# Designed miniproteins, single chains: the designs that were tried, part 41

Each design is a single chain, and the fold is of that chain. pLDDT is the mean over its residues in the fold that is shown.

## One batch from the design tools (miniprotein)

Design m1407
Fold by ESMFold2-Fast:
Structure m1407 (fold): chain A 78 residues (1-78)
Amino acid sequence: DAEEAALAEREDALAARMAALVAEHPEAAPALQAALGAQLAALRARADTLTTREARLAAARAGLDALEATVAALEAAA
């Protein structure tokens, strides 16, 4: 599935960026943990509405977009 493959590539790239940021700037770890926790809480709050594959993929894309923005902001601040 092209959509799922694209999301997996983005997840791998984001994971590498987060690991690099924390390795160089350990002080960024609490902000990253808070961002990850917020995304998890948002997904849990919407669990009953994530009943279709399309809804789950849309939620995953939105979560990645938000985390990518957070990581980019932390990278710029570092």
Scores: mean pLDDT 77

Design m1408
Fold by ESMFold2-Fast:
Structure m1408 (fold): chain A 79 residues (1-79)
Amino acid sequence: EAEKLAEEAAEAAVELAKRASDAQVEETFDAQAAVAAAMPGGQKAAELIKKARDALLAGDEEKAKEYLKEAILTALKVL
């Protein structure tokens, strides 16, 4: 159920990002990655958020969704 929730959240985030400008995607994902990196055990989630940003900017929607799902699952695992 956590994996399914993470997949749905990642899918929603990718759909929202598709309607945003590249600059907005960079700013939003960089801010979220910085927040994640500041938390104990959040460094891997931060790296995955940055990879999702790069995939979105490259137009690779499937890869972006995969990285976001992994980031959410990684964050949940350390809680």
Scores: mean pLDDT 78

Design m1409
Fold by ESMFold2-Fast:
Structure m1409 (fold): chain A 91 residues (1-91)
Amino acid sequence: MKELQFSEIIQADDGSIFRISIFMSDQNILIISIRALENIQPGSIYELSIQSSLGQFSLRFRAEGNGSEIRLEIQLPRPAQQLSASINRIP
């Protein structure tokens, strides 16, 4: 089973719009889904920064265009709480 911790629509500094959904599994796996919604230039590199009770995690990803989805999994030593997220374009 996975529990939803965070789900928001975020606008990046370049005007690109993403939906970020973060789930925590019962095995302490953080499951991150990044869905590209609008204004995505294919091949652009972005950094997702996640703040949590366990500290900050930063992940870089390449956006493939509007409607694309990227899934990332991170094994944690314990459950993360109090999640917030931001996205910035990497030059």
Scores: mean pLDDT 81

Design m1410
Fold by ESMFold2-Fast:
Structure m1410 (fold): chain A 108 residues (1-108)
Amino acid sequence: MSIEERIEELKKQAQEELNKANAAFQAGDYKEAAEHYRRASELYRELSRLYEEMGDLLKAREYEQQARLLDEMADALEAGDKKGAREYAARLTAESIRAIGEELDKEL
């Protein structure tokens, strides 16, 4: 398996965990949502390490930053801080929009 194939596999697994976390959050199952956000965070840290091994330090930093935000969301949900969890989700969305904007600027 190529490193690129492993990255795509991990991205799919992370998206599945995020989908489960979001579904649990909407259902009010905050403990289950927190568990799935933590699993997504672990997968994002693995992605960060693989990108670092490839020499893509910008992608490695982006995934590590997103992993930290997912851990903060999980901590907030376990504490019953729904407002805090939404604030971390907004920060994660802003970081994702910024990353997409930077990629589009490179394509011109």
Scores: mean pLDDT 79

Design m1411
Fold by ESMFold2-Fast:
Structure m1411 (fold): chain A 68 residues (1-68)
Amino acid sequence: MAASSAQVDEMFALAEEIQALVDKYQTPEHKALWAQAADVFEQFKAGKLSAEEALARLRALKAQVEAL
């Protein structure tokens, strides 16, 4: 489905924040959350997730990474 430029920008910003924490800490738990973020992008590209669903999942993943 079509996403707004603002939604796409937020998805990339969330991914960059998750990646920065994963790169800093390098734990199996951080790497697992990064793999889940990558899966969200793949599902979105395949049209299996809406932009709203992808953003909700990425926001939840960022919160989980920050709580580690």
Scores: mean pLDDT 81

Design m1412
Fold by ESMFold2-Fast:
Structure m1412 (fold): chain A 92 residues (1-92)
Amino acid sequence: MTPQERIEVLRKAKEEGMPVREAAEKAGVSLSGTNLTPEAEQAVLDFLIAEYELRANGLSDPAAQERAGAAADRLVKVLKENKAEVSYELPE
């Protein structure tokens, strides 16, 4: 899959309310987590989408960099507030 194809899979999964683990698997991302509340699942999905948007633009789009940074900051905050943990591996 290209980064663009992974973005499309993740966005569709988010629209359909798909569990984050199933969404990640369909996008080819290895993901595990504990205490994933609906809020934490949304933060993970938003983070994965923003990371692949950044990768699709060759890491050079300032707007994509800002979105990826904001999504990462939100993920850290939401995981801490929900006492949730997540680990992921992004394939090339």
Scores: mean pLDDT 80

Design m1413
Fold by ESMFold2-Fast:
Structure m1413 (fold): chain A 86 residues (1-86)
Amino acid sequence: MELPSVEEFREAVERELATLSDEEQIEALVTLARVLAAAAKQARAQGDEEAAALYLAHMRTVADIARERFPDSPAIAEIEALIEEA
């Protein structure tokens, strides 16, 4: 099956965030970035370069959403650090 696009992923994340408070949204974005970072590392360890690239693209989308919604949040730096480590 075809992997979901970055645009489809963004829409799904934004829809979920709309049901949460600002504090819960920040926590959800950081948690999602951590899950995606772990998935990217695992995919790379398995030799799945396409899946690893997709997870990294989704992590960048999470960082973009965080910057758009919470530009002054320290969570942005945490998400960006997770991308660099992945």
Scores: mean pLDDT 82

Design m1414
Fold by ESMFold2-Fast:
Structure m1414 (fold): chain A 90 residues (1-90)
Amino acid sequence: DDLPYTTERYLLLLGGALNPEVSKLTNRDLVELYLELARLAIQAGDNKLALEALNRAREYLDQDTTLSDAEKAAWRAEIARLLAQVGGSL
């Protein structure tokens, strides 16, 4: 059991978010969780998981109606940066 503390934390949070009986997360919360999962996947060398997580983060970001245009632009820039790092594109 040699998972980094950060990886263990985010995997547990993501697992909770995906459980229908306990999930109360907003689109904003899901974007944040998938971005953290993408960063951890990149760190672990799992580019496939990173791409899947970044695509999910973008999907939830596009569906969110509570974030300002400036906040959405900042999140889109971070997604684009991480996608470029793994060889993907928007």
Scores: mean pLDDT 71

Design m1415
Fold by ESMFold2-Fast:
Structure m1415 (fold): chain A 79 residues (1-79)
Amino acid sequence: SELIEERAKEAAEAILNSKDKKAEIELFLKQAKDQGAEELAAKTAKLIVKRDPSLAETILELAKKYGLEKVVEAVKEES
């Protein structure tokens, strides 16, 4: 969906421009779990890792914690 792609880009940019990227990632992934927005979360995580690979470990740990399997797969494909 083009809407999901656009939302993923906006979410990734917001996280990457945040002073506390880890806290923003945790909040975003928790909300994605609570709302069933796993596809959006996976696309967002992929964009974040492409631009800042140092965040891959943080995203993987949090995605595993919240059971977001599609996010784990997306990050592993970019790493």
Scores: mean pLDDT 86

Design m1416
Fold by ESMFold2-Fast:
Formats: sequence, C-alpha cells, structure tokens
Structure m1416 (fold): chain A 79 residues (1-79)
Amino acid sequence: LGLDLRTVEVALRLADEHRDGFVREEQIIPTLEALGVRLTPEQRAWLMARAREVAARRGDGRVDYRELLAVLRAEIAAA
C-alpha cells in the first residue's frame, strides 16, 4: 500500500484532542491530508475500514489509535 505508518502515528496523535489515546474516525483522513499525505481512494478505504473495526470494539465511536496502529502494522506485515 506504500502508506507510511510513522506519518499515520503523528496524524493520530495530532487528532487526539484530549490526549487520552482516542481519536474520532472522521478526523483521521483530514489530519493526514493536513500533514501533506495524499491518499489514493484504495488507501483511504483500507485505513477507514481498519479504523471502523477498532471503533466497533469499544462501541462508542472512538478509535483507540494505538490499537489502530497495531492492526495497520499487522495488515502490512501480512502482505
């Protein structure tokens, strides 16, 4: 996929407004784009699918960004 997970980690930390380890799903892509990351439609869909999966584990619509990073790393390592 060519997605730089270090840049994703920085974006998730910036999107974590309360510094509690959680981000809103809808803030992930805009924060990456604000950092100059241009995502393909496929990269955007893949990243949002993983974020939705992590958010579903809590049931409150909040994404545990460390859990998201772990899922993204596992998916890339398995490819």
Scores: mean pLDDT 76

Design m1417
Fold by ESMFold2-Fast:
Structure m1417 (fold): chain A 89 residues (1-89)
Amino acid sequence: GPAALLQQLQDLLQQVQQETDPAKLMQLVSQAQKIVDEILASGDVKAGQQAAQLLQQISMVALQKVTDPKDISVLIGRLLRGIGVELDL
């Protein structure tokens, strides 16, 4: 259910805060995006808003730790998507 998926997103935020390897950071961000998509597909507006906020936080933390322009571009795209989803809810 959405509560379990939100807990997984919080766990991913903690992992991203501790991770220093760029490849692992991008893998964690990709996992977070998939979980956000699952929460949004559920139609739960409150869970969707919380998921969008967590995706924004995860993407912002990862942006401070990566230097590859391709990784930066992906993270900016995910940050903007999180903002757009929150505004549409």
Scores: mean pLDDT 84

Design m1418
Fold by ESMFold2-Fast:
Structure m1418 (fold): chain A 92 residues (1-92)
Amino acid sequence: MEEIKEEFKKVAEKVRAHLDELRARSAGLPPEYQARIDELVARAREVIDQGLKEIENAKTEEEAKKIFDSFLAELQRIMAELNRVLAEAEAA
């Protein structure tokens, strides 16, 4: 259980660092793309914060793993959308 919680925290830190890098990359983009990226970054940060809260309250290893898998899937979806927006902006 504790190992899964610790792994989740490490993944959360890496994702937060990557979101900061994406925000830095967006600084040169038109305002419309910056707004879209800001919204997705904010959503990703909220998902991370919620996941960290839920994983801390997990009572079983199975529950902790289920929370971890669920939040990773949601973060993966948001990151795919962020990459799509960046690709659209770079093509414009």
Scores: mean pLDDT 82

Design m1419
Fold by ESMFold2-Fast:
Structure m1419 (fold): chain A 88 residues (1-88)
Amino acid sequence: SIAEEVERARRFLEEEVERAVEYIASLPGATPELVREAAEALRELAEALLRLYEARLRGAPAEEIEALEERAREAERRLGEAIARAEA
């Protein structure tokens, strides 16, 4: 079912977020504040990707898919900015 596939994807993304946060915390410029910002951006990206995946599985209208793709792109942009600051 769609619900089962979404649950599987959610668990996968939660695991990936934990790994990514630990990696970012290991970077030379990582402060507690920067790690928190990156973790928030990662969770926003994971949620956006999960919503997009669910919408694709249920065959949502093109307009809805486009809006969710835009949300995912914005979250990815914010994450990139946070990582760049932590790498400095």
Scores: mean pLDDT 84

Design m1420
Fold by ESMFold2-Fast:
Structure m1420 (fold): chain A 69 residues (1-69)
Amino acid sequence: DKREKLLKEFAEKVRELLKKIRPEMSDEEIEEQINTLLENLKSSKVSLKELEDYLNALLEDLEKKLKEL
């Protein structure tokens, strides 16, 4: 499923970015935030394109925060 693959790739990228942006956060805290976000996204019956747009916007925000460090 393309949607499941997209969410998995997003989760991996968010995990890497959060560890770099907030190295003080425990692995458990990072995983909790990722799981909450994924549950929210999985429950939404949005189109694949809308999902891709949402995920890209979130990643862009995180990458921008990392670059400002």
Scores: mean pLDDT 79

Design m1421
Fold by ESMFold2-Fast:
Structure m1421 (fold): chain A 61 residues (1-61)
Amino acid sequence: PEEKIKELIAKMPKNKQRIVNNIINGINTTVDMYEKKGDVDKAKAYKEKAYKQILIWLEDN
């Protein structure tokens, strides 16, 4: 999923790339917060769900 997201982002206009990268940064911040709390399972579940939703959105738009 991450590799395909990177490829799709690369095909987008620069302004849309910034928006999507900001969303990804927010996701990574939340994942890091869960990992620092020792909630590794929640971190993984959140990351997988969020990246799957991004991939679907990118493929549909």
Scores: mean pLDDT 79

Design m1422
Fold by ESMFold2-Fast:
Structure m1422 (fold): chain A 87 residues (1-87)
Amino acid sequence: DKKKREEAAKKLEKELEEKLTEEEKKLLEEAKRRLETEARSPEEVMKLLDEILAEAVKEKKSIELLLLISHEASRLLQKLKEQRELE
């Protein structure tokens, strides 16, 4: 079940990325970089995500970009939580 959910998420991620313009793909990579380099805790990931999403909404960016940014933040958040509690 986890494997099927992971594969479905990867397929959706690819489909969403294919719908992005080249400009939006660059914004996605910048958002990923900011989340990875500027956020040091799960709480900071959530605050930075809210800021990035608010700017993207203000600039009327696509829902596909917003979903991909949210997905990357969720992945990083889960990794940081596991690292703090299990490692």
Scores: mean pLDDT 77

Design m1423
Fold by ESMFold2-Fast:
Structure m1423 (fold): chain A 72 residues (1-72)
Amino acid sequence: DETRRLIRQAGEARDQGDYLEAGRLLREAAELEPESGSTPSLLEDAGRYFRLAGDEEEARELFEESRRKEEE
């Protein structure tokens, strides 16, 4: 399960303080299953990690995508 593998690796990156890598991995997990009920939460968590890493632009885009998918 590729999505579960990416989520696990994101947790490992977070535990190491690598928020950029954690956000990137969660974004990839969301892209693998774009219609999953978990995808809005994955995008929101990715956005939070990009914000912690200082990438405000990517974080904003991820939060907007999460919100759009939550409405569907």
Scores: mean pLDDT 84

Design m1424
Fold by ESMFold2-Fast:
Structure m1424 (fold): chain A 85 residues (1-85)
Amino acid sequence: SEKLEKALQALLEKRNADGTVSIEEAAEILSKYLGVPKEKALELLKFYDRNGDGTVTLFEAAVVAAKLAGIDPSEALRILAKLLQ
């Protein structure tokens, strides 16, 4: 949970004004904090990039973080909601 919380905080800090995160930056964050290969994070993030613009929503990135950490996505979204103010 501590690693997930740090990953979610880093994703929040890298968010764009529209609430999206670059897939490249998200993959680097998830790789660094969760200890997963960057290519695995990229593959899962690209699945959520339905319009191919190279971004995902912060909530989609949180779901990916939870899946990579083996944690329930609802727990990741609960943590993210606390960080969002």
Scores: mean pLDDT 82

Design m1425
Fold by ESMFold2-Fast:
Order: sequence, then structure tokens, then C-alpha cells
Structure m1425 (fold): chain A 80 residues (1-80)
Amino acid sequence: SKEDIEYVKEKLESLKKAAETMSDEEVKELIEEMKKELIEQGFPEEVAEKIKNTMIEGIENGEEVEKIKEKALKIAEEGL
């Protein structure tokens, strides 16, 4: 559980850094890849999908990256 949350934090931090230099479309592709990586690490598919959908929706709505990161982390903490 703690190790799973740490894994998500590392992935979210990586995506935040990528978002500073990449287009929204490129960041969405990285979010799709993150979902696959979470499932491969043994995360429930429903939790991984919810994280992905929340992050993509945040990008599409122009939400601040830090806010998107907080929402994704909250989903992971509640679902793991």
C-alpha cells in the first residue's frame, strides 16, 4: 500500500515535469501509458482507469497541473 502510493507519486511527478515542455496531446499519451504501467504493477484496473480519466479531463479543462496531480493522488489513496 505505502509502496504503491509512492509509485503513483513518482509517476505523477514525472508527468508534471513532462507537462512543462510537452503539448496537451503528448501529455495525454503519457497518461495512457501510466495507466498501463499501473495495471502491470498490480493496481486494480478500475483505479488505474479512474486516475487516467480524471487526469485527461483535467488537461482538457485547462486545470493547473498541481491540481490534477492532487486529484489523481487522492484517487490512488482511496482506491488502494
Scores: mean pLDDT 83

Design m1426
Fold by ESMFold2-Fast:
Structure m1426 (fold): chain A 90 residues (1-90)
Amino acid sequence: AALKNLGIAYKNRGNLLFNLRRYDEAIDSYSKAIEAYEKALELNPEDSEALKGLANAYSGRSAALDRLGRVEEAEEDRQKALEIKQKLKE
């Protein structure tokens, strides 16, 4: 519960910072969200909320990386988000 809630908080912070065009800070917040969700999924690998949160955090970090011209890193995060979203449709 605590790790998933921490992931949600950092993801929401990342979204806010992205909307404020504070892309470096958004990337930091999304990275912390990813770490928290990955740790939550180590404890419960089938937590659909944590998987959805992880996919959204990767998508958010990808968008922020694209804004900074870090296109290779953005593409890696896009692929990770798509893989997780595909698992959620099964």
Scores: mean pLDDT 88

Design m1427
Fold by ESMFold2-Fast:
Structure m1427 (fold): chain A 87 residues (1-87)
Amino acid sequence: MLEKLQEVQKKLTELRDRLLALDSPEIARRATMAVSAAATTAVNPAVSEEEKQAAVDKAIELLRGMPGLSEEAREAAEAFLRDALAA
């Protein structure tokens, strides 16, 4: 359990740094916050599969509606969320 959380945190930091290079700090921060919340839910063994999927779907919806987020940043964030859900 702890090892999975540590791996997700490391990958989230890498994603944040990538988003900061692509978009403004404000947009990168907002996207990272949405992804962080959903990824934490996706790797929580106490959460149902339906609730994990709903959290990821909501984060993807938020990313798609986020003004100023580049296509590349959105694709990276969506891929991270799908990987977290599959783990």
Scores: mean pLDDT 79

Design m1428
Fold by ESMFold2-Fast:
Structure m1428 (fold): chain A 72 residues (1-72)
Amino acid sequence: MKTIEVALLNEQNQPYIEELTVNTGEDLRKFIEELLKKAGLDPSTLELPDEDELIKGLENAAEALRRHQAAL
């Protein structure tokens, strides 16, 4: 079990940070597929990186958003 912070856009296109608890790689993959669908992308046409690379990418995006919000 690992809790990661992810940067998302709400229905008003405002950025926010959400905590996601990852119990399995399937949970992480389903979460990414749902994000892609919300962005209007077809997840079946995209090659996703491995789970560790996905987690690092999400954590880096959340950290960048957190730093931006802390500067305001």
Scores: mean pLDDT 66

Design m1429
Fold by ESMFold2-Fast:
Structure m1429 (fold): chain A 83 residues (1-83)
Amino acid sequence: MKLKVTLVNEATGAEVSLVVEEDTPFGDVLLEAGVLMPDLTGEDLLAALKEIPSSTTVGELYEEVKEKGSVEAGNIKITVEEV
């Protein structure tokens, strides 16, 4: 199943959306977001990985977002929706 992951840098308000497979690791999503949002520093990415392990799948994040509305990791706000 394909999911749309939206990452917001809460420090700058910059936003990116990626459409990925549900089994995509969060670490891969963060790397792509870092390329698309140059305002995300390596320190921001490391802070996010302290709260959400890099091996967590987008499908697992989607289940958490369905219950909570969004997930925060460091200064990054994450939402996930079906496409």
Scores: mean pLDDT 82

Design m1430
Fold by ESMFold2-Fast:
Structure m1430 (fold): chain A 60 residues (1-60)
Amino acid sequence: DKQKLIDEAAKTGGKAALNGVKHLEEQRGVKVPQDRVDALVKKAGQFSGQDALRDIQKQE
């Protein structure tokens, strides 16, 4: 259920997404693939706010 977790993290926004992913990983006992995390960080860095998050969500 990594896709759902990534989508939720994307909605929380930028740097907050990393904390959201960590929290969800702890709660559900799952791991988001590193490549997905890297994509999220990169997109957030390129854009400001929601555009980056929406683009990551669309990707997967």
Scores: mean pLDDT 58

Design m1431
Fold by ESMFold2-Fast:
Structure m1431 (fold): chain A 107 residues (1-107)
Amino acid sequence: SDVEELKAFADKQIEELKAFLKKLGYSDETIKQVEEILKDFVDKVIEIAKKYNIPLEEAKRFLELLFETVKQVILEAKKNNYSDDEILFLVRLVVHAGLLEIERYAK
């Protein structure tokens, strides 16, 4: 199903982001919290996509853009010596903004 394909696509993006965070030297504890935030986000995106009949390819593009945005925000925060708590706050902020934007687009 489209839902299963979208979830598999998102799971791959999450695994790639976890590897990226590990290479940047983040703790397993922080990586786990980022994973939990992103898994919750993906579940909400799938619900929105089902509710508003968003095409699979559009939902995939949205997730790809958001995961890329998360990577860029983390990279910049790492350059500026942000704490793990500050990184977690920024990831939550990006995810929250992304949910508002996809819902606004779908309406």
Scores: mean pLDDT 87

Design m1432
Fold by ESMFold2-Fast:
Structure m1432 (fold): chain A 80 residues (1-80)
Amino acid sequence: MKQELLDWLEEQKENTTSPVLKLVLDQQMELLERAPDEMLPRMEALLPPELEEAKKYLDTHLTEEELAALKAELEAVRAA
């Protein structure tokens, strides 16, 4: 169910201290809220594995400089 997945994402957001992961979670929640019902089964199947991989990547590879650059890039895309 869409609401259960949103609640799970909100819980992940509460448990993270990473600003980049918080931004990723906010984007995923926004996409999920806008998603039509026919896409929900595919999103439910893919979303948790993708977030877990992103979390591991951020924990092991992302520097503060890369984090700042990624945030600036997201802001630029939203402004366009």
Scores: mean pLDDT 63

Design m1433
Fold by ESMFold2-Fast:
Structure m1433 (fold): chain A 92 residues (1-92)
Amino acid sequence: ATLAILDEKLVNGVLIVKYEPGKLDEVEAFLRSLGYRIIYRDEEKNLVIALVDSKTADVDAAVEAARKYFGLSDEQVEELRKRLEEAIEKAK
């Protein structure tokens, strides 16, 4: 755990992180140190989304959690869905 993380939600192999403003590099370094793959960034919302486990990843559950709990727009949800599907496909 790091003080740079304000909120987090793990959804079936996908981790959604809200970080402190200006702490993106610190949070990404931390997530990469855990072996997680960074797949999406929204610097205006201070959000990073990482793939934790491609085998348990549920794209629909993850994008709905990002929308419901972190305020992603419909356009951002579609971009996130595409990036998650691509990352999972490449992990097969």
Scores: mean pLDDT 83

Design m1434
Fold by ESMFold2-Fast:
Parts: structure tokens; sequence; C-alpha cells
Structure m1434 (fold): chain A 71 residues (1-71)
């Protein structure tokens, strides 16, 4: 249904944002990022990446179909 498509696209966008954030942190710091993941059931999740002095946060909301990236 329309809701399943929205959630799937949000998940794909979050996965892409995660890969891009990892590549950026590796490039800028030369350090492998430490990954912390928090799951909010079927509603979403939050991934925190830490590399040296840089922190990236990726939040996915499956109900809204939104992905937020903060660096």
Amino acid sequence: GEMEEKSRKAGEEAARALREAIERLRRETGVEPEIRIEHFGNKGGKTTLTAGDLVAVIEVDYEKGEVKVTI
C-alpha cells in the first residue's frame, strides 16, 4: 500500500544517508566511525556515528517518511 511504499523509501534514504555519512567521516577524520543504533520499533530509528571530533546523527521516521541528517 501507500504507507508501505513510504516506509520503504524512508528506509532506503536512511541507508544511503548512513553510507554517505560514514564515507564523509572517514575522509575528514581518517578514523573509522563508532556506530550507535537506537530502534523505535516500527516507527523509526536513530543512528549516531562518532569519528574523532565529528559526530553525525541520522534519524528515520517511518510514519512520516522522513530522514534527518545532522553533522
Scores: mean pLDDT 81

Design m1435
Fold by ESMFold2-Fast:
Structure m1435 (fold): chain A 57 residues (1-57)
Amino acid sequence: GPLKTTKIVGKELSEEEKEQLRRDAERDRREAEVTTDVAKYVGLLLRAIGYEILLSL
C-alpha cells in the first residue's frame, strides 16, 4: 500500500507489532460494546487502553 506519514512510536516495537497492537485494541473495544458481563467489559477496556498507551510511546 502507499507509504504513510512518519509515526511517533516506541523504539522497541516494529511497524507490524504496532499495527497488531492497534488491531488488538480495536477488537477489545468492539467486544466490550457487545458484552453484558461487567467484569469482562472492564478487563477488555483496560487491556485496550494498555495497548493504546504502548502505541503512544
Scores: mean pLDDT 69

Design m1436
Fold by ESMFold2-Fast:
Structure m1436 (fold): chain A 63 residues (1-63)
Amino acid sequence: SAEEYANKAVELAKEGKLEQAVDYFRKAVIEGASENDILKATAALVEALGHEELAQKIREKIK
């Protein structure tokens, strides 16, 4: 499911597997993942890239 792809992107980003995380993030978007799932995956990706403050601001938008 789209949610499963988004969750997999989060886990891969936490593991530092950025190329694979981006691939699963793309699959989540194509399959119609929710705004909350997209924001969670986006926050995990930007945090993995060293942008902790941006990741926190993105997480604040999750409902």
Scores: mean pLDDT 85

Design m1437
Fold by ESMFold2-Fast:
Structure m1437 (fold): chain A 70 residues (1-70)
Amino acid sequence: MEEKEKEIKEFDEITQAARDAAQAVLAGLPERTFDSPEALEQWRGDRSAAVTRAAAEAMKKKEEEIKNKK
C-alpha cells in the first residue's frame, strides 16, 4: 500500500514538473504578430515542439532526482 502511494506521488511530481516547464516555455516565448497563416502555423509547430521538449526534459530530470534519493 505505502509503495503504491509513493509511486502515485512520484508520478504527480513528474507531471507537475512537466507542467511547470511547459508554462515557463509559454511565458518565455516572445509575443509576435503574424503576416500570414503559414507564419502562424510554423510558429504553432515550433511552440508545440519547444513545449514538448521542455516537458520531456523536466520529466527526465525529475525522474533522475527521485531515483537518486536514498
Scores: mean pLDDT 73

Design m1438
Fold by ESMFold2-Fast:
Structure m1438 (fold): chain A 104 residues (1-104)
Amino acid sequence: MTVFERILAKIRALLLQDVSRAQADALVATIRAKMKELEDYIKELSKKKSNEQLWDDASYLLSLKVQEIAELALAAGASREVADQIAALFAEYAYVVLTEEINK
C-alpha cells in the first residue's frame, strides 16, 4: 500500500467513528482529490522554484488547505477531535511529498 492510500485508509477509519459509511466514503473521495491537487501543485512548483521558495509557497497553501479539510470533516458530522486528526493526516502527506521533492 502506498503512503497516499495508507493515509486515506486512516482518514476513513477515523470518519467511521462519527459518521455514516456513505458520508465517510463521500468525504474520503473529496480529500483524495485535494491530496492529489496538493501533490501535483508541489511537484509543479519544485520544477520552477528554489527549495526555499517551494517550502514557503507550499507551507502557506498547506495552512489554508488544512483549515479547509477540518471544516469539511466538521460539516460531514465529525467531532472536532476527529476533524483535527484528519487535518493532521492531510498535513503529514503534504510533508512527505515536500520532503521527497526537496531531497531530489
Scores: mean pLDDT 84

Design m1439
Fold by ESMFold2-Fast:
Structure m1439 (fold): chain A 88 residues (1-88)
Amino acid sequence: MSDKEFLIRAVERAIPFMEEIDPAAGERLREMLEKMKAAKSTEEAQAIAEEELARIYQELNAKDPAAAEAFGRKLQEIARELYENPES
């Protein structure tokens, strides 16, 4: 799996979780995912994710700090699962 594929899979797995917490933030993650898929390199996809995630976090934290924290923890769990089990 390429590093870009790893990032894309992590975001894809996070979308259903975010939609349960905040449907609007879930929609923003879907928009970010499409931009990442269109990126020409892993570095470009990473930059897109960093910029968009910062904005999503700011919006979540402003209205629900607990939801923002839960989202951060879920992203870490997903990244760990993909890192430990790249074929799953």
Scores: mean pLDDT 79

Design m1440
Fold by ESMFold2-Fast:
Structure m1440 (fold): chain A 61 residues (1-61)
Amino acid sequence: GIEEAKKAAEEALAAGDARLAGAIYGGGLHSSGMDPEEAAKAAEEFGGDGEAARAAALKQL
């Protein structure tokens, strides 16, 4: 669920991997029904890479 994606993204950010954090959180938000662009924006506001989030939402890691 989205809470698991958020936790995994927080762990990635703590490790210094903003790209992975963006991909995990953005992909999780899109899988929960959020538009890919909104998921990318939310991932950026979270502190992840927005382009990685958009790519994950569109491709589904």
Scores: mean pLDDT 77

Design m1441
Fold by ESMFold2-Fast:
Structure m1441 (fold): chain A 74 residues (1-74)
Amino acid sequence: MKKEELRRAALEAADRAVGMTDEEASKIKPKIKVVDLETEEAIGLAVRRVFERTGSPAKARAAIALVQEKAAEM
């Protein structure tokens, strides 16, 4: 899995989550999955970017789910 693709996915996930309402974000739930270290790092990046811009835990959780979905396609 390419670290660059995961980083791009993390930034895109953060931007999408920031654009959501709290209601929309609350409907998106991350799956409980074992992930590799690179995916964990990407999730951390997305969460940090969302908190920098919104401070919303619901949007941060949505960003986790979006990164997980993209990583599963790789």
Scores: mean pLDDT 76

